# Designed miniproteins, single chains: the designs that were tried, part 15

Each design is a single chain, and the fold is of that chain. pLDDT is the mean over its residues in the fold that is shown.

## One batch from the design tools (miniprotein)

Design m498
Fold by ESMFold2-Fast:
Structure m498 (fold): chain A 100 residues (1-100)
Amino acid sequence: SAEVIGRESLTVGQISSTLGTLAGAGFSPETIASEARTVGLISGSPELARLAEEYALRLDPSDVESVVQAARDLARAMGLSDEAVEAAGELTRESYLATQ
């Protein structure tokens, strides 16, 4: 329902797909972090932009599980539900594999 989809959840979803797509395409953590930060800023969340950059800089883009974990950690840090955390990870995995 619309009540389950908050603004933070939608923005984390956008960042999650960005992490998966760019990592799967072979971009560096620095490039992924820059793009994830930009998505957060455009969405009006400086805190989400900062966290997205921090988690993206720590990921290994050659390891899909590392990229999925970064998305889950970001969703958890933003205080999202367990269901939203898993959905973010799944979206990242699907986006990553779509570039292969």
Scores: mean pLDDT 84

Design m499
Fold by ESMFold2-Fast:
Structure m499 (fold): chain A 76 residues (1-76)
Amino acid sequence: GPSLEEVRRRLDEQVRRDGPAGLVFDPGLSSQEVVLLGVERTRRHVLEHGDELPAEYQPHLDIIREEARLRAERER
């Protein structure tokens, strides 16, 4: 199957084109790889580009950013 790097590249292109909600299953990828990398890629995109999302999503971005901060502190 495709490498994890190739899967991330394809998901990055799809998120860039369609946004996080545009993520779809690629029939060339395993369901587990798509789910795991799609979730991680969407979270990363939201953390890096969340300010570009509509105002209605901004409160959810604050929650996601706080969860990421707490997770990073736990891994220290």
Scores: mean pLDDT 59

Design m500
Fold by ESMFold2-Fast:
Structure m500 (fold): chain A 65 residues (1-65)
Amino acid sequence: MEEEKQKKIERIEIALQVLGAKLKERKGNKLVFVYRGPKEEGEEIEKTAKKLSEKTGIEVEVIYE
């Protein structure tokens, strides 16, 4: 089960990293990303994070700095 979970986490990281968000921390079943770019791109990142969270069952949070 951990292998499948790790694979899903890696896919989430790659997808959000391509959009400009960086992984800040992992807390159990939750991934926290940081984004420091324009708000318009940030909205796309949040939308993608929510979609991936729904598909994988892994919580994804995006923080703006």
Scores: mean pLDDT 79

Design m501
Fold by ESMFold2-Fast:
Structure m501 (fold): chain A 92 residues (1-92)
Amino acid sequence: SELEKVEEEIKKIEKDIKEAKKKAKTVKDAKKKALIDGLLKSAENDVKQAKKYLEEAKKTGDEKKLLLAQVFLLSASGNILVVERIIEREKA
């Protein structure tokens, strides 16, 4: 159950990253575009770490590995939220 929840959260965050990348194509300011690119790369790296720790949790049953996966997903979500705020401010 908890493993399935983390796996579903990974899928949701990967979809959110894909959508953020599409929306980021509308950003014209070079400095903001560079910041967005950096934040999205950090989010992708966080998802890779979350997948690694989820796989370790499945193999070992170590709840600490599952907690690490959740921490990396929280980091990825935060980076995506910042990207979305930058994009929305460009529209205003």
Scores: mean pLDDT 88

Design m502
Fold by ESMFold2-Fast:
Structure m502 (fold): chain A 96 residues (1-96)
Amino acid sequence: PTVTQSPSSVTVKEGSTVTLTASTTVPGVAALGLFRQRPGSSERTPVGLNPGGSSASLTLSGLTPADTATYFWEAFLEDSTEPAARGQGTTLTVTS
């Protein structure tokens, strides 16, 4: 099972809006969640959750340099806290 996400990388100015999308081939997927992982950290911070679909999108608006991170879409099965599959990540850079 695979999660495909886009874009792979994006650089934007402060105040910009970016839409991150994903699709999955995980059978019986319960949710697709977007997680932020900041540079030098292994911590995954939840950003959004799309229940019940094989595809998802999330729009990030009012971006600031603090939003600079790698963003991963992860596919979850029912009653599981661990992802069945993870996307390759989107590298987001926000410049002032």
Scores: mean pLDDT 82

Design m503
Fold by ESMFold2-Fast:
Structure m503 (fold): chain A 62 residues (1-62)
Amino acid sequence: MIDEKGLEEWAKEHSIETLRRLVEAWRAWLEDNPGLSPETKALLEETVELMERIIEKREAEQ
């Protein structure tokens, strides 16, 4: 399970633009790697979802 608090604290040190690019890169990597184990795929998808929520929250607060 991903450490949501750690991810949020890491994300605060980066611009929204950087975080959006990272999410795009992770989504592209997931699409390009269909041979990933279901566990690894689920973990990465969960990480992307958490990051998207962090971005949305930061945009709403600006």
Scores: mean pLDDT 76

Design m504
Fold by ESMFold2-Fast:
Structure m504 (fold): chain A 113 residues (1-113)
Amino acid sequence: SAVIEEAARALADAAIAGTISLALVEAQVDRVLRAAGLDLEEARQIFFEGLSKGITLRDSEHPAHKLLLEITDIAVRILRERAEEARKQGNLKEALELEIAAGMLRIISAVLG
């Protein structure tokens, strides 16, 4: 959906700009979840209960966790594609910065659930 793509783009752009934060990730994810009629706090609670049973985010069938994973996967894909393009052009510093941004986004998303 347009809301998911916009959220993913916002996170990718913030990661590239070095302005990515847990608060920004939470705000974008919460915006998408609310548009889908889901609650970020409920999704977080279900995730922590699942984690105590050895269930990972990728193993979760909860719609909120699927949306979080979809947003994160799209944003990371955008960053990786830009990193690969930078690498092909010989811009190794830019490629490294984009890979670091992708890694940070994955870590932040894991903290949310």
Scores: mean pLDDT 70

Design m505
Fold by ESMFold2-Fast:
Order: structure tokens, then sequence, then C-alpha cells
Structure m505 (fold): chain A 60 residues (1-60)
């Protein structure tokens, strides 16, 4: 299944939407970690401790 997360950098106020493809039964923590990693890559070199998960949902 495919999951969509909206991640916000609380320092800059920027939001990115990231898509995570993972097998069924993947723990939420694992999905969130993958989403934060992708958001970090899209937003550049930023402290992930300032990232906020705004939303997360299964889209397929």
Amino acid sequence: PRYQFVIRDTVTGQEVTVTVDAPDGTPRTTLQNQAITQASQQLGTQDTGDYEIVSGRRVS
C-alpha cells in the first residue's frame, strides 16, 4: 500500500507532501521515519527534530 504524509518544518513553516510505499503491516513508526527522511531530502539539510507530522493517511 501507499501512504501520504504532510510534514511541516516548524522553524520555516514550510510543508511538503511525501509518499511512502511500504508492504501491508509496516509499523506506523517505520512509515513516519521514512516520511521524515523523504521530507528532509526535499527541504534540504534541516534538523528533523523541528519537523512535525501534520497528517498521514493510506491512499492506496
Scores: mean pLDDT 76

Design m506
Fold by ESMFold2-Fast:
Structure m506 (fold): chain A 98 residues (1-98)
Amino acid sequence: HMKSFKEILDEAAKRAGVSREAVIAAVFALNLNIPPEEFLELLKTKKASDIVKEKLGDAGYFLLEMIVLSNLGKTIDEVLKNVTVEELERAVAALREV
């Protein structure tokens, strides 16, 4: 059986003891090939949407924004604004176990 994206997110969030938002932040950092700690530092000075646009272009950003909205009901900027280093590290560790 292939797990749905939502099921994978829910499993990772439960395993790490973090929010779905932290799991999404970890997925973004890993897929944009940015170290998680560097990604969080960038978020202090740039909007998450701007970082995604710089790495994936407008089309890639639009696709990713639609995926996040459909799964979390929040924008990329809303999801990523409150993620801490500690939560992100736990989410990354949980994703490596999948």
Scores: mean pLDDT 73

Design m507
Fold by ESMFold2-Fast:
Structure m507 (fold): chain A 60 residues (1-60)
Amino acid sequence: MLTPEDLELIAEIKSVKTPEQKKEVEERIDRRMVERTLELAEKAGLPKSTIDRLREELKK
C-alpha cells in the first residue's frame, strides 16, 4: 500500500504544470525513487549483495 511519502510524491506529480515544476519534481523523484527501490528490494527478499549493488548503481 502507499506510504505517506508516496502520497506526497503523487501530489507533487499531479501539481506539475510547467517545465520548471517538472524539473524540480524530477529531482525530488530521483531521490525518493532510489530510497523506494532499495526498500522494495529489501521487502522482495533480494540478497544483501544485490541490494548493495543497486545502491551503488542508483547513486551513480
Scores: mean pLDDT 71

Design m508
Fold by ESMFold2-Fast:
Structure m508 (fold): chain A 86 residues (1-86)
Amino acid sequence: SSFYEKAKEVEEKIKKFIEELAKKYGLSVETLRKLLDEVKALGLPPSSAQIAELAKKYGLSPKTASRIINEVENFRKKLSEEYGLP
């Protein structure tokens, strides 16, 4: 398999995961992507206070925001392991 084919497969898996995650938590894909962009801008890992402020901005409980962030990080780790990425 070419690197290009693997990259496309990863992109499709990410797209499907984001769509399923958005549906699971009652968010639009656009809203979820904006939330995750702000999490990335805060640095990793975000503090409990930062998660709470972000949750309030998006109309989520802090617990729900933490679950979303954890599910994204777990998915990222699984993809890295599956595709041998550092």
Scores: mean pLDDT 81

Design m509
Fold by ESMFold2-Fast:
Structure m509 (fold): chain A 62 residues (1-62)
Amino acid sequence: ATQRYKELLDQANKAFDQQDYQTASDLLLEAADIRRNELGDVGLARLLRTVAQNNRLLAQQQ
């Protein structure tokens, strides 16, 4: 769980840097699900979902 979470955040950051906001959003949503369900961190999972939604909105503007 922790290793997968770290990989998802790293990949999301790379996607964001490349302006691939849709991929960044999808990866952040998967990271949020791991954080909530596997690690029990509801607060951080909620924050990650908010960041993912913002990335999705950026993708829709492209």
Scores: mean pLDDT 80

Design m510
Fold by ESMFold2-Fast:
Formats: structure tokens, C-alpha cells, sequence
Structure m510 (fold): chain A 61 residues (1-61)
């Protein structure tokens, strides 16, 4: 669903921000990213495309 895609993207963005702020270790960041990528891969192809588009839009601000 769109809500699931948004929640996943929000969690990915939050994890990247925490890592850049020094709030998480490289090991915590890697583990978190691995888990979130697994959730992304469990989505439908259309939801995966939507998630990637949202992530790309949020990376360069």
C-alpha cells in the first residue's frame, strides 16, 4: 500500500540522517539498512518503484 511505502521510505531516511549525525554506529547502520532493503524487496514491483522514486527525491534537497 502507499502507506507501507511511505513508512518504509521514512524509516530509511531517518536511519540515514541518524548515521550522518553520528547517532548510530556503522554496524547499526549496516544492520538497519539490510533489514529495510529486505522489506523493500518484499514489496510489489510498483511499490518498489514508488519507494525508490521517493528516496531519490529526498536524497538531494
Amino acid sequence: SAAEVQALVDRLVALERAYRAGEVTPEEYEAGMTALIAELNALSPAEQEAALALLAARQDA
Scores: mean pLDDT 80

Design m511
Fold by ESMFold2-Fast:
Structure m511 (fold): chain A 89 residues (1-89)
Amino acid sequence: MTVEDEAIALMREMIAEVEAAPEPAALTRTLPVRDGRRLVASASRDPDGEVVGAVVEIEDGVAVRILYTEVPEGELLRSSAQHAAVLAK
């Protein structure tokens, strides 16, 4: 399992936690550094009530790319080298 696979699994777990929350919630968790890479998984409920997740890569305390996003219905969308929003637009 790669660190990216681990981060995606964590993101999906966090999505389930946000879905189970009685009110709008947002979760963020940092994974242990592996091979010099720091990944952060997040999940939140947007204003429309949809739960979304993202995995981003961090360098020197800043997000340098978005690796993955997951939208409602369990579809995983891979983001290429995006530097913008972490969660659904």
Scores: mean pLDDT 66

Design m512
Fold by ESMFold2-Fast:
Structure m512 (fold): chain A 74 residues (1-74)
Amino acid sequence: ITLHPGLPLEEQRERVRKALEENDEVTLTVIGDSAARAALEAIRETGKEDKVKSVTLINASDELIEEFKKLGAK
């Protein structure tokens, strides 16, 4: 699943929620801080952090990179 700033924030959140609901394992490619925050919020709202197998962050702040490291322990 790829998230980028060209998508509306709510669409980005819905895409992550749907993926976590429909799949046993989810891999994310996240571009930019807004997409990173949207993904993190959606993951936390679903409580399905265990389904997030890997995250690739592109052009995200160090703060958000650290948050995702804590989330997935990877």
Scores: mean pLDDT 74

Design m513
Fold by ESMFold2-Fast:
Structure m513 (fold): chain A 91 residues (1-91)
Amino acid sequence: MEELRKKADELEKKANELYSQGKFDEAIKHYIEAANLYIEAGDFERAAEVYEKLIDIASDYIKKNKDNFEKVLEASAILVSAAMGLAAARS
């Protein structure tokens, strides 16, 4: 599963770059894909780290976009999904 872990690492790095550029939707998609690949590779620790990062990112995005209902709703859904993923990775 070395190949899956390596692809997950590359996706996480790309997600970090996209997030730094303000491309929230693209960054989130890459983080979710990376977390899924870490799970498939059996790397639950790395998957948990990505889910924790998604929780932080979604929380920050909600704070910055509090007056935009659609963005708050979208980020809130990501927050819930990431929290569930974290619980699954830790169990």
Scores: mean pLDDT 82

Design m514
Fold by ESMFold2-Fast:
Structure m514 (fold): chain A 70 residues (1-70)
Amino acid sequence: MKKSLDEIIENSVKLLSDPDPAIRGAAVLGLKEVGKINKKVIEPLKKALETETDPAVKALIEKAIEEIEK
């Protein structure tokens, strides 16, 4: 269902800007799973990678993009 999936994507993209790195990491993992079905999550992940300061979250974003783009 497009609407429910769009809501999940929108919510997870908002969480990529959360002050808690654990919440940002969880958002990345959620977007990675959605990305297997809908590649439109790649652009928000790339944008998040540009501003991310936590090394563990950066690694999760890089791996998520790699797995989605294959």
Scores: mean pLDDT 80

Design m515
Fold by ESMFold2-Fast:
Structure m515 (fold): chain A 65 residues (1-65)
Amino acid sequence: MQKVEATFKEAKGALVQEQVKAIGGDAKLEKDNTQIVVYTLPELNDKVSEIIEANGGKVTGQGLL
């Protein structure tokens, strides 16, 4: 399983969580929706990073679980 952590300048976490769930991932919102932790299959990591960046987020951490 892949873990991706990201932060946003605006409270975009809920929108990103919805998009991640639509592709079969899961996401936990933190810090008033300005931070997100995504759990997904490793093969979806590129799509998750694209969703985060498209919503103005910065990836702050990635790791395999």
Scores: mean pLDDT 80

Design m516
Fold by ESMFold2-Fast:
Structure m516 (fold): chain A 74 residues (1-74)
Amino acid sequence: SYRERAEAAIAEAERLLAELEARATDPQLLKQLGGLRNGIAAAREALAAGDYRAAYTIASMTVRELRELERELA
């Protein structure tokens, strides 16, 4: 279901964000990660509102952006 997918995507985004924040030393990168944290908050709000499709879409896009940043840092 979209609810289960949204919850899983939010959890993955939070995990990736925490990992990147723990090793980020660049102020510009920290600012970008702050924007992605806002994306996770938006996904959680959609989930709370019962909009599971929107929650999944926002969370999965946030996961994708976090993974792109991880690749750029490698």
Scores: mean pLDDT 88

Design m517
Fold by ESMFold2-Fast:
Structure m517 (fold): chain A 89 residues (1-89)
Amino acid sequence: SMKEIQEHLEEAARAVHKGIEASTSEESKEAGRKALEHLDKAGQAAVAGDNESALKHLDKAEEALKGVDDEEYRKKALEHIEKAKKAIE
């Protein structure tokens, strides 16, 4: 459902924001900002009914998250992205 997709995207974005705050390097913060950009685009695509574009942006968010140095917040964001992907399917 759209509600489940939005809830998981919101939780993923919250974890990424905390990861940015916990980041010790500018490169890690930039990776987090990239992930947030892709999460926002995924949400917009999902609302538009463009599931293929939504999933592509979630994949790009996961790739950007590899650059986030805080392991706990990175893992939490990835778990919620996976749940959003399953809700879109």
Scores: mean pLDDT 88

Design m518
Fold by ESMFold2-Fast:
Structure m518 (fold): chain A 76 residues (1-76)
Amino acid sequence: MEEIEELRRQAELARKQAEGLRQKADELEAQGKQAEATVGPEVGQQLYAQADKARQAAEGTERAAKELEEKAKELE
């Protein structure tokens, strides 16, 4: 029971972390658009690449959360 609860807690934390990463990606994308308009396309592209990286990290973290939830279900 303790192990199942710990896995569920870790899954919840991972989901919150993924949400934070998506917010960061949205912020970086907005900064990229502004930089593209004010500084140039190269700086914008750099920020877009960082946004994509954050989105990929969010997807990976979500996948990990699902795996933790599946493990908790198996142990039940």
Scores: mean pLDDT 83

Design m519
Fold by ESMFold2-Fast:
Structure m519 (fold): chain A 58 residues (1-58)
Amino acid sequence: SKLEIATALSKAGLANPNMTVEEALEIAKQLGATDEQLKIVAKGSNAFESGRNLLLNI
């Protein structure tokens, strides 16, 4: 789900603030993110921001 993906990205980003958007995209893909959700993740500067952006676009 969108919430599950966003939560996973937020947790990953908080645990590793240096985690890249490319790594965030890989996590999202593994959790079954749609192409549209992946576009939102790609707009973030890091995993935490990507997770936040996905939550705000729900």
Scores: mean pLDDT 78

Design m520
Fold by ESMFold2-Fast:
Structure m520 (fold): chain A 68 residues (1-68)
Amino acid sequence: VQQLIDQGRQLAQQGKYEEAAQQFDEAAKVSPTDEQKAIALMNLGIALKRLGKDAEAGKYYKKAADLL
C-alpha cells in the first residue's frame, strides 16, 4: 500500500496525474486499514482535481472523510 502511494506521489511530481491517479486508486483498493485507504483516496482526489475532474475529486474527498 505505502509503496503504491509513494509511486503515485512520484508520478504526480512528474506531472503524470493520470498515472498517479491509477496508483492511488489501486492503493485504496488494497489498503488494509481505513487510515491508509483514506490517505490513498485523498491523494486520488488531489490527482483528479489537477486533471480538472473537480466533481470526481470531491467524491473521493468525501469517502476519505467518512473513513476518519
Scores: mean pLDDT 80

Design m521
Fold by ESMFold2-Fast:
Structure m521 (fold): chain A 67 residues (1-67)
Amino acid sequence: TEKAKKGLELGKKRYEEGDFETSSGMFSSSSVEAARQGDKELALESSELAEKAGGIEAGKLGREAAE
């Protein structure tokens, strides 16, 4: 629980910094750790944020590859 919460907080900080690659990874790790501890609410929140951050990064890379 504590480790998952810390990962979520750090992920949010990286997201605010525009580091979507790192934040996506941190959110994914937090989701897995929360799920292992039975914290389904934290796991779902972290998973949703991981998808959002990952989607932004994937879109950026796809656009850069097309140019």
Scores: mean pLDDT 77

Design m522
Fold by ESMFold2-Fast:
Structure m522 (fold): chain A 52 residues (1-52)
Amino acid sequence: SYEDVIKTKGIKTESEVRYFVRKKFPGMPSSDPRLQNETKKYIDALEKLKKE
């Protein structure tokens, strides 16, 4: 799950999520909807973990 990736990688901030997603999709522009959707899912997972 997205939460498991966040925990396994030790991601703590939104900027770390954005960096991780860009590394996962090398060469994809930041404006690409697929990159934006994937980034949003990881940010949502990070926020959910911070509330738990």
Scores: mean pLDDT 79

Design m523
Fold by ESMFold2-Fast:
Structure m523 (fold): chain A 64 residues (1-64)
Amino acid sequence: MAKLEQEIADVDARIAALRAQEAALRAAGAPKSQILDVGIELGLEGIRRGVLNIELKNLKKKEE
């Protein structure tokens, strides 16, 4: 359980950093390709976050 909570926190931190990077790139008028690359990374981290959340819910259900 503690390891899954830490992995979720790490993913949330990466998502926050990627969102800040995307905002900075947009503000700087960066090429659409660079913004898209950050968007893809955000999407992958979002999927990973969803999987970890399902695993955490399943572990909590087993403790009932």
Scores: mean pLDDT 81

Design m524
Fold by ESMFold2-Fast:
Structure m524 (fold): chain A 71 residues (1-71)
Amino acid sequence: AERAIRLLREAERAIEAGDLDQALRLLEAAKTVAPERVARVIDGAIKAIEAGDLAMALTLVREAIRELERE
């Protein structure tokens, strides 16, 4: 959980900074170490970035962090 949360927090900061290439790399890395349920939420965030919906991408990243922090 710790590693996935760290990667997601870095991805959140990258999205806020407009560094979308870095955000996508961090989200893909987080997806590989997250549980399958959370990996699906991260996949949604990746698709949101690809669609240009940065508000949705941030919402989904924050949701993934909350799900990992609950366990």
Scores: mean pLDDT 85

Design m525
Fold by ESMFold2-Fast:
Structure m525 (fold): chain A 75 residues (1-75)
Amino acid sequence: MKIFVRMPSGEVEEFDISTVEKQIGAALRILGIGIDQGGLPRFINLKTGEELSLTEAVFESEDGDELEMRFEPFT
């Protein structure tokens, strides 16, 4: 399973989420980007229009899902 995430740069990055180890790797990569940007990552599923948390995006997405990444400030 793979998901496609549109980064704030406008680039689309592919993440393999086929295993728990891959899902954790994807989540850590995205969290690192979020920390660098000073916010918590949030996602819009471009198929459904639904807003997703990082956990929902990585663990609950389907194969081929396209997501737009946004940042929510740390509270």
Scores: mean pLDDT 78

Design m526
Fold by ESMFold2-Fast:
Structure m526 (fold): chain A 80 residues (1-80)
Amino acid sequence: SKEEAIAKLKELLERAKKAKTSEEMAKIVIESAKLFADADPSKILTAIGYILRAIGLLLDGSLTKEEAVEMIEEMIKLLE
């Protein structure tokens, strides 16, 4: 259900806040985007967008905790 997906995304949000490396942050965002797409298949292209953004920022050395948290918060809001 969307309620269960939101609960899991909130757990991933807390994991992102505690992540110590940009690699861990990228993995959490990708996991969040997969869960987001499973909860709402109409948003699969949006989920792919978040995955590509996380990977792009990781490769550029620009993936901050703030960016990772913001992406997950946006996914939660889009399911509400």
Scores: mean pLDDT 88

Design m527
Fold by ESMFold2-Fast:
Structure m527 (fold): chain A 68 residues (1-68)
Amino acid sequence: SAEDEAARDSALALAKQLGLSEEEIAALDARLTEIARRHEAGELSREQADQEMLREVMALLARVSARA
């Protein structure tokens, strides 16, 4: 959905801004794409997809905090 695409694009832009490697960004993109796919397939509700995307963002912030 456009909402999932916007959330994915925002998370990837944040990862780039925080200085993640190309490999780390590609891995994040793959995980966010899978969450969106599962939502479109009806395997995840809107709330479950949002929760999984939030978990990925929180994990990203935790990894960056460990480097600072």
Scores: mean pLDDT 81

Design m528
Fold by ESMFold2-Fast:
Structure m528 (fold): chain A 104 residues (1-104)
Amino acid sequence: SAAAAKEEANRRAREVARQAIEEIEQLAKDGVEELKKAAEVSEEKKREIAMEYYKKIDEVAGEAVKELEELAKKGDKEVAAEEMERLRKAKEEAYGRIGDAVNE
């Protein structure tokens, strides 16, 4: 039914966002740990490491946003929008954690 298809799209939207947020959080953790191990390298090299993790985070977030936009067409636009906002915040927090590690 149309109602069941909509509920399925909403469920998938939540799952897509959850998985992407978990992957972004893991990338932030991995990036911070790599920067800690690189404490004695040049500031330029630390920035290069941070930029690689920013790129990976952007790729994960971008793929999730694209899938959420498609799911918004089938489900509730509000559900997809809420999940995209959660993803945006997770990305912002991940960027902050990596940025802090570079500036230590």
Scores: mean pLDDT 89

Design m529
Fold by ESMFold2-Fast:
Structure m529 (fold): chain A 62 residues (1-62)
Amino acid sequence: RQKILEERKKRLEELAKKMTERLEAASKLDDDTRAKVIAEITDEFLDEIIRLQKETEEKLAA
């Protein structure tokens, strides 16, 4: 159980790092384009976090 939570934390940290790098790249764009791209990246990031949380809950339930 503890190992499952630790693995989830590790994967969330890796995901956060990759998304932060994408957001940083997007911050160099024009204001209009930047806002749109950041919103899309943020939505994808949140979806991935939700997916990981559900996967973790299923593993803990097993």
Scores: mean pLDDT 77

Design m530
Fold by ESMFold2-Fast:
Structure m530 (fold): chain A 84 residues (1-84)
Amino acid sequence: MIIEELRELVESLDLPESQKQLALEILRAIEETLPLLPEEKQKEIEEKLKEALKEIKENPEEAVKILIEVDIDVGLILIELALS
């Protein structure tokens, strides 16, 4: 459960409260929407989340940026599915 691991790590990091809140809200949104995506897209998003997991220990700010990118990508996929 990569999202749970990311959530626990985000809560443990010494990040500005605004960045923590943003990251936690993004993780919640991804958790709710990821099962709605096609399997191929779920796999792509999971790979990006693994990248965030690697960065979160060394570069927490970069991990938050990756989470923002994932949130945008999930939103775009959902829009494409709605329009298709």
Scores: mean pLDDT 81

Design m531
Fold by ESMFold2-Fast:
Structure m531 (fold): chain A 74 residues (1-74)
Amino acid sequence: VEEEFKKSLEEDYKIAKEMVEEALRLSTDPEFRAEAERILENAEKAYKEGDAVSVLAYTIQAATLLAIARQRAA
């Protein structure tokens, strides 16, 4: 059971990182980029602390950020 939680934690963090990196590629807005970097930093801290709930929350924030970046790039 602990192994499943660790795997989910790693997968969520990886997804968050990938989404933030894509959002940063799509946007040149300094405020938007600062927010993206903040989300990634918070996700990394939560991941290192083993806080699966916080990592998932930041993954959702990263997904929202990416959706906004894609909409602005269109």
Scores: mean pLDDT 80

Design m532
Fold by ESMFold2-Fast:
Structure m532 (fold): chain A 103 residues (1-103)
Amino acid sequence: SLKEKLKEEAEKALRTADQVIDILEFMKKHNVTAAKPILDLYARNLASELFHAAEIAEKMGKKEIADKLRELAVRFYQAAKDGNVEEVRKIKEEAEKLFKEAL
Protein backbone atom coordinates (compact mmCIF):
# COMPACT_ATOMS: atom_id res chain seq x y z
CA SER A 1 0.00 0.00 0.00
CA LEU A 2 2.64 2.60 0.99
CA LYS A 3 4.93 1.26 -1.78
CA GLU A 4 2.14 1.74 -4.36
CA LYS A 5 1.39 5.26 -3.01
CA LEU A 6 5.09 6.16 -3.26
CA LYS A 7 5.21 4.83 -6.85
CA GLU A 8 2.15 6.93 -7.82
CA GLU A 9 3.59 10.08 -6.18
CA ALA A 10 7.00 9.43 -7.83
CA GLU A 11 5.38 9.14 -11.29
CA LYS A 12 3.38 12.33 -10.62
CA ALA A 13 6.48 14.26 -9.44
CA LEU A 14 8.56 13.15 -12.45
CA ARG A 15 5.75 14.20 -14.85
CA THR A 16 5.59 17.63 -13.13
CA ALA A 17 9.40 17.91 -13.43
CA ASP A 18 9.07 17.29 -17.20
CA GLN A 19 6.46 20.10 -17.36
CA VAL A 20 8.85 22.47 -15.52
CA ILE A 21 11.63 21.54 -18.00
CA ASP A 22 9.26 22.14 -20.97
CA ILE A 23 8.24 25.57 -19.61
CA LEU A 24 11.88 26.58 -19.02
CA GLU A 25 12.91 25.43 -22.52
CA PHE A 26 9.95 27.36 -24.02
CA MET A 27 10.90 30.52 -22.10
CA LYS A 28 14.54 30.20 -23.21
CA LYS A 29 13.67 29.49 -26.88
CA HIS A 30 11.24 32.45 -27.16
CA ASN A 31 13.06 34.82 -24.76
CA VAL A 32 9.79 35.48 -22.88
CA THR A 33 8.85 35.92 -19.21
CA ALA A 34 5.04 35.62 -19.67
CA ALA A 35 5.21 31.97 -18.53
CA LYS A 36 6.78 32.83 -15.11
CA PRO A 37 3.43 32.54 -13.20
CA ILE A 38 2.81 29.10 -14.77
CA LEU A 39 6.43 28.10 -14.02
CA ASP A 40 6.00 29.16 -10.36
CA LEU A 41 2.75 27.15 -10.09
CA TYR A 42 4.33 23.97 -11.52
CA ALA A 43 7.52 24.42 -9.44
CA ARG A 44 5.40 24.76 -6.26
CA ASN A 45 3.38 21.67 -7.27
CA LEU A 46 6.62 19.71 -7.83
CA ALA A 47 7.98 20.73 -4.41
CA SER A 48 4.66 19.73 -2.77
CA GLU A 49 4.67 16.34 -4.59
CA LEU A 50 8.28 15.67 -3.49
CA PHE A 51 7.43 16.60 0.15
CA HIS A 52 4.44 14.21 0.00
CA ALA A 53 6.67 11.46 -1.47
CA ALA A 54 9.14 12.11 1.39
CA GLU A 55 6.35 11.64 3.99
CA ILE A 56 5.42 8.28 2.40
CA ALA A 57 9.09 7.19 2.29
CA GLU A 58 9.47 8.12 5.99
CA LYS A 59 6.37 6.03 6.87
CA MET A 60 8.07 3.14 5.02
CA GLY A 61 11.10 3.49 7.36
CA LYS A 62 13.24 5.11 4.62
CA LYS A 63 14.23 8.26 6.52
CA GLU A 64 17.46 8.88 4.58
CA ILE A 65 15.56 8.82 1.25
CA ALA A 66 12.83 11.06 2.75
CA ASP A 67 15.46 13.62 3.87
CA LYS A 68 17.04 13.63 0.38
CA LEU A 69 13.62 14.07 -1.31
CA ARG A 70 12.94 17.11 0.92
CA GLU A 71 16.35 18.54 -0.05
CA LEU A 72 15.55 17.96 -3.75
CA ALA A 73 12.15 19.71 -3.33
CA VAL A 74 13.92 22.90 -2.17
CA ARG A 75 16.64 22.59 -4.85
CA PHE A 76 14.05 22.05 -7.65
CA TYR A 77 12.09 25.15 -6.65
CA GLN A 78 15.26 27.29 -6.53
CA ALA A 79 16.62 25.93 -9.86
CA ALA A 80 13.25 26.60 -11.54
CA LYS A 81 13.13 30.17 -10.15
CA ASP A 82 16.70 30.74 -11.41
CA GLY A 83 15.71 29.47 -14.89
CA ASN A 84 18.47 26.85 -14.67
CA VAL A 85 17.11 24.06 -16.91
CA GLU A 86 20.37 22.03 -16.72
CA GLU A 87 20.20 21.95 -12.90
CA VAL A 88 16.47 20.97 -13.06
CA ARG A 89 17.38 18.07 -15.39
CA LYS A 90 20.19 16.95 -13.04
CA ILE A 91 17.90 17.10 -9.98
CA LYS A 92 15.22 15.11 -11.89
CA GLU A 93 17.85 12.36 -12.52
CA GLU A 94 18.74 12.38 -8.78
CA ALA A 95 15.02 12.07 -7.89
CA GLU A 96 14.61 9.13 -10.33
CA LYS A 97 17.52 7.31 -8.63
CA LEU A 98 16.07 7.94 -5.14
CA PHE A 99 12.64 6.62 -6.22
CA LYS A 100 14.25 3.48 -7.72
CA GLU A 101 16.14 2.92 -4.43
CA ALA A 102 12.91 3.44 -2.42
CA LEU A 103 10.80 1.11 -4.61
Scores: mean pLDDT 85

Design m533
Fold by ESMFold2-Fast:
Structure m533 (fold): chain A 101 residues (1-101)
Amino acid sequence: MKEEARKKGLEYVDKIRELTKKDLSDPEVEAELQRAAREASDYFEKAGVPEAADIARLLAGDVPENLDPSDPEVQRYQRAGDILARYGFEGALDYIKELLK
């Protein structure tokens, strides 16, 4: 189960990477990318890799309902945001793949 979830999550990461080669100003392409990122996040949670799930959720545009900085979910969101800011979108996808080795 965990290995299958990891494999499925990585398949969605590859789909996201292919979608980034398309016109991201197209709302349909952006929506497809957000759906793929959300699916990847769900699979990484099932695989037991919450750090990869957090990055994928951020790529999907999902924001915590509570913006309290003391909330662990907000802290996880901030850590994922730091990775995206440091490595960029493609670098964040590579970071996810490294977490799943």
Scores: mean pLDDT 78

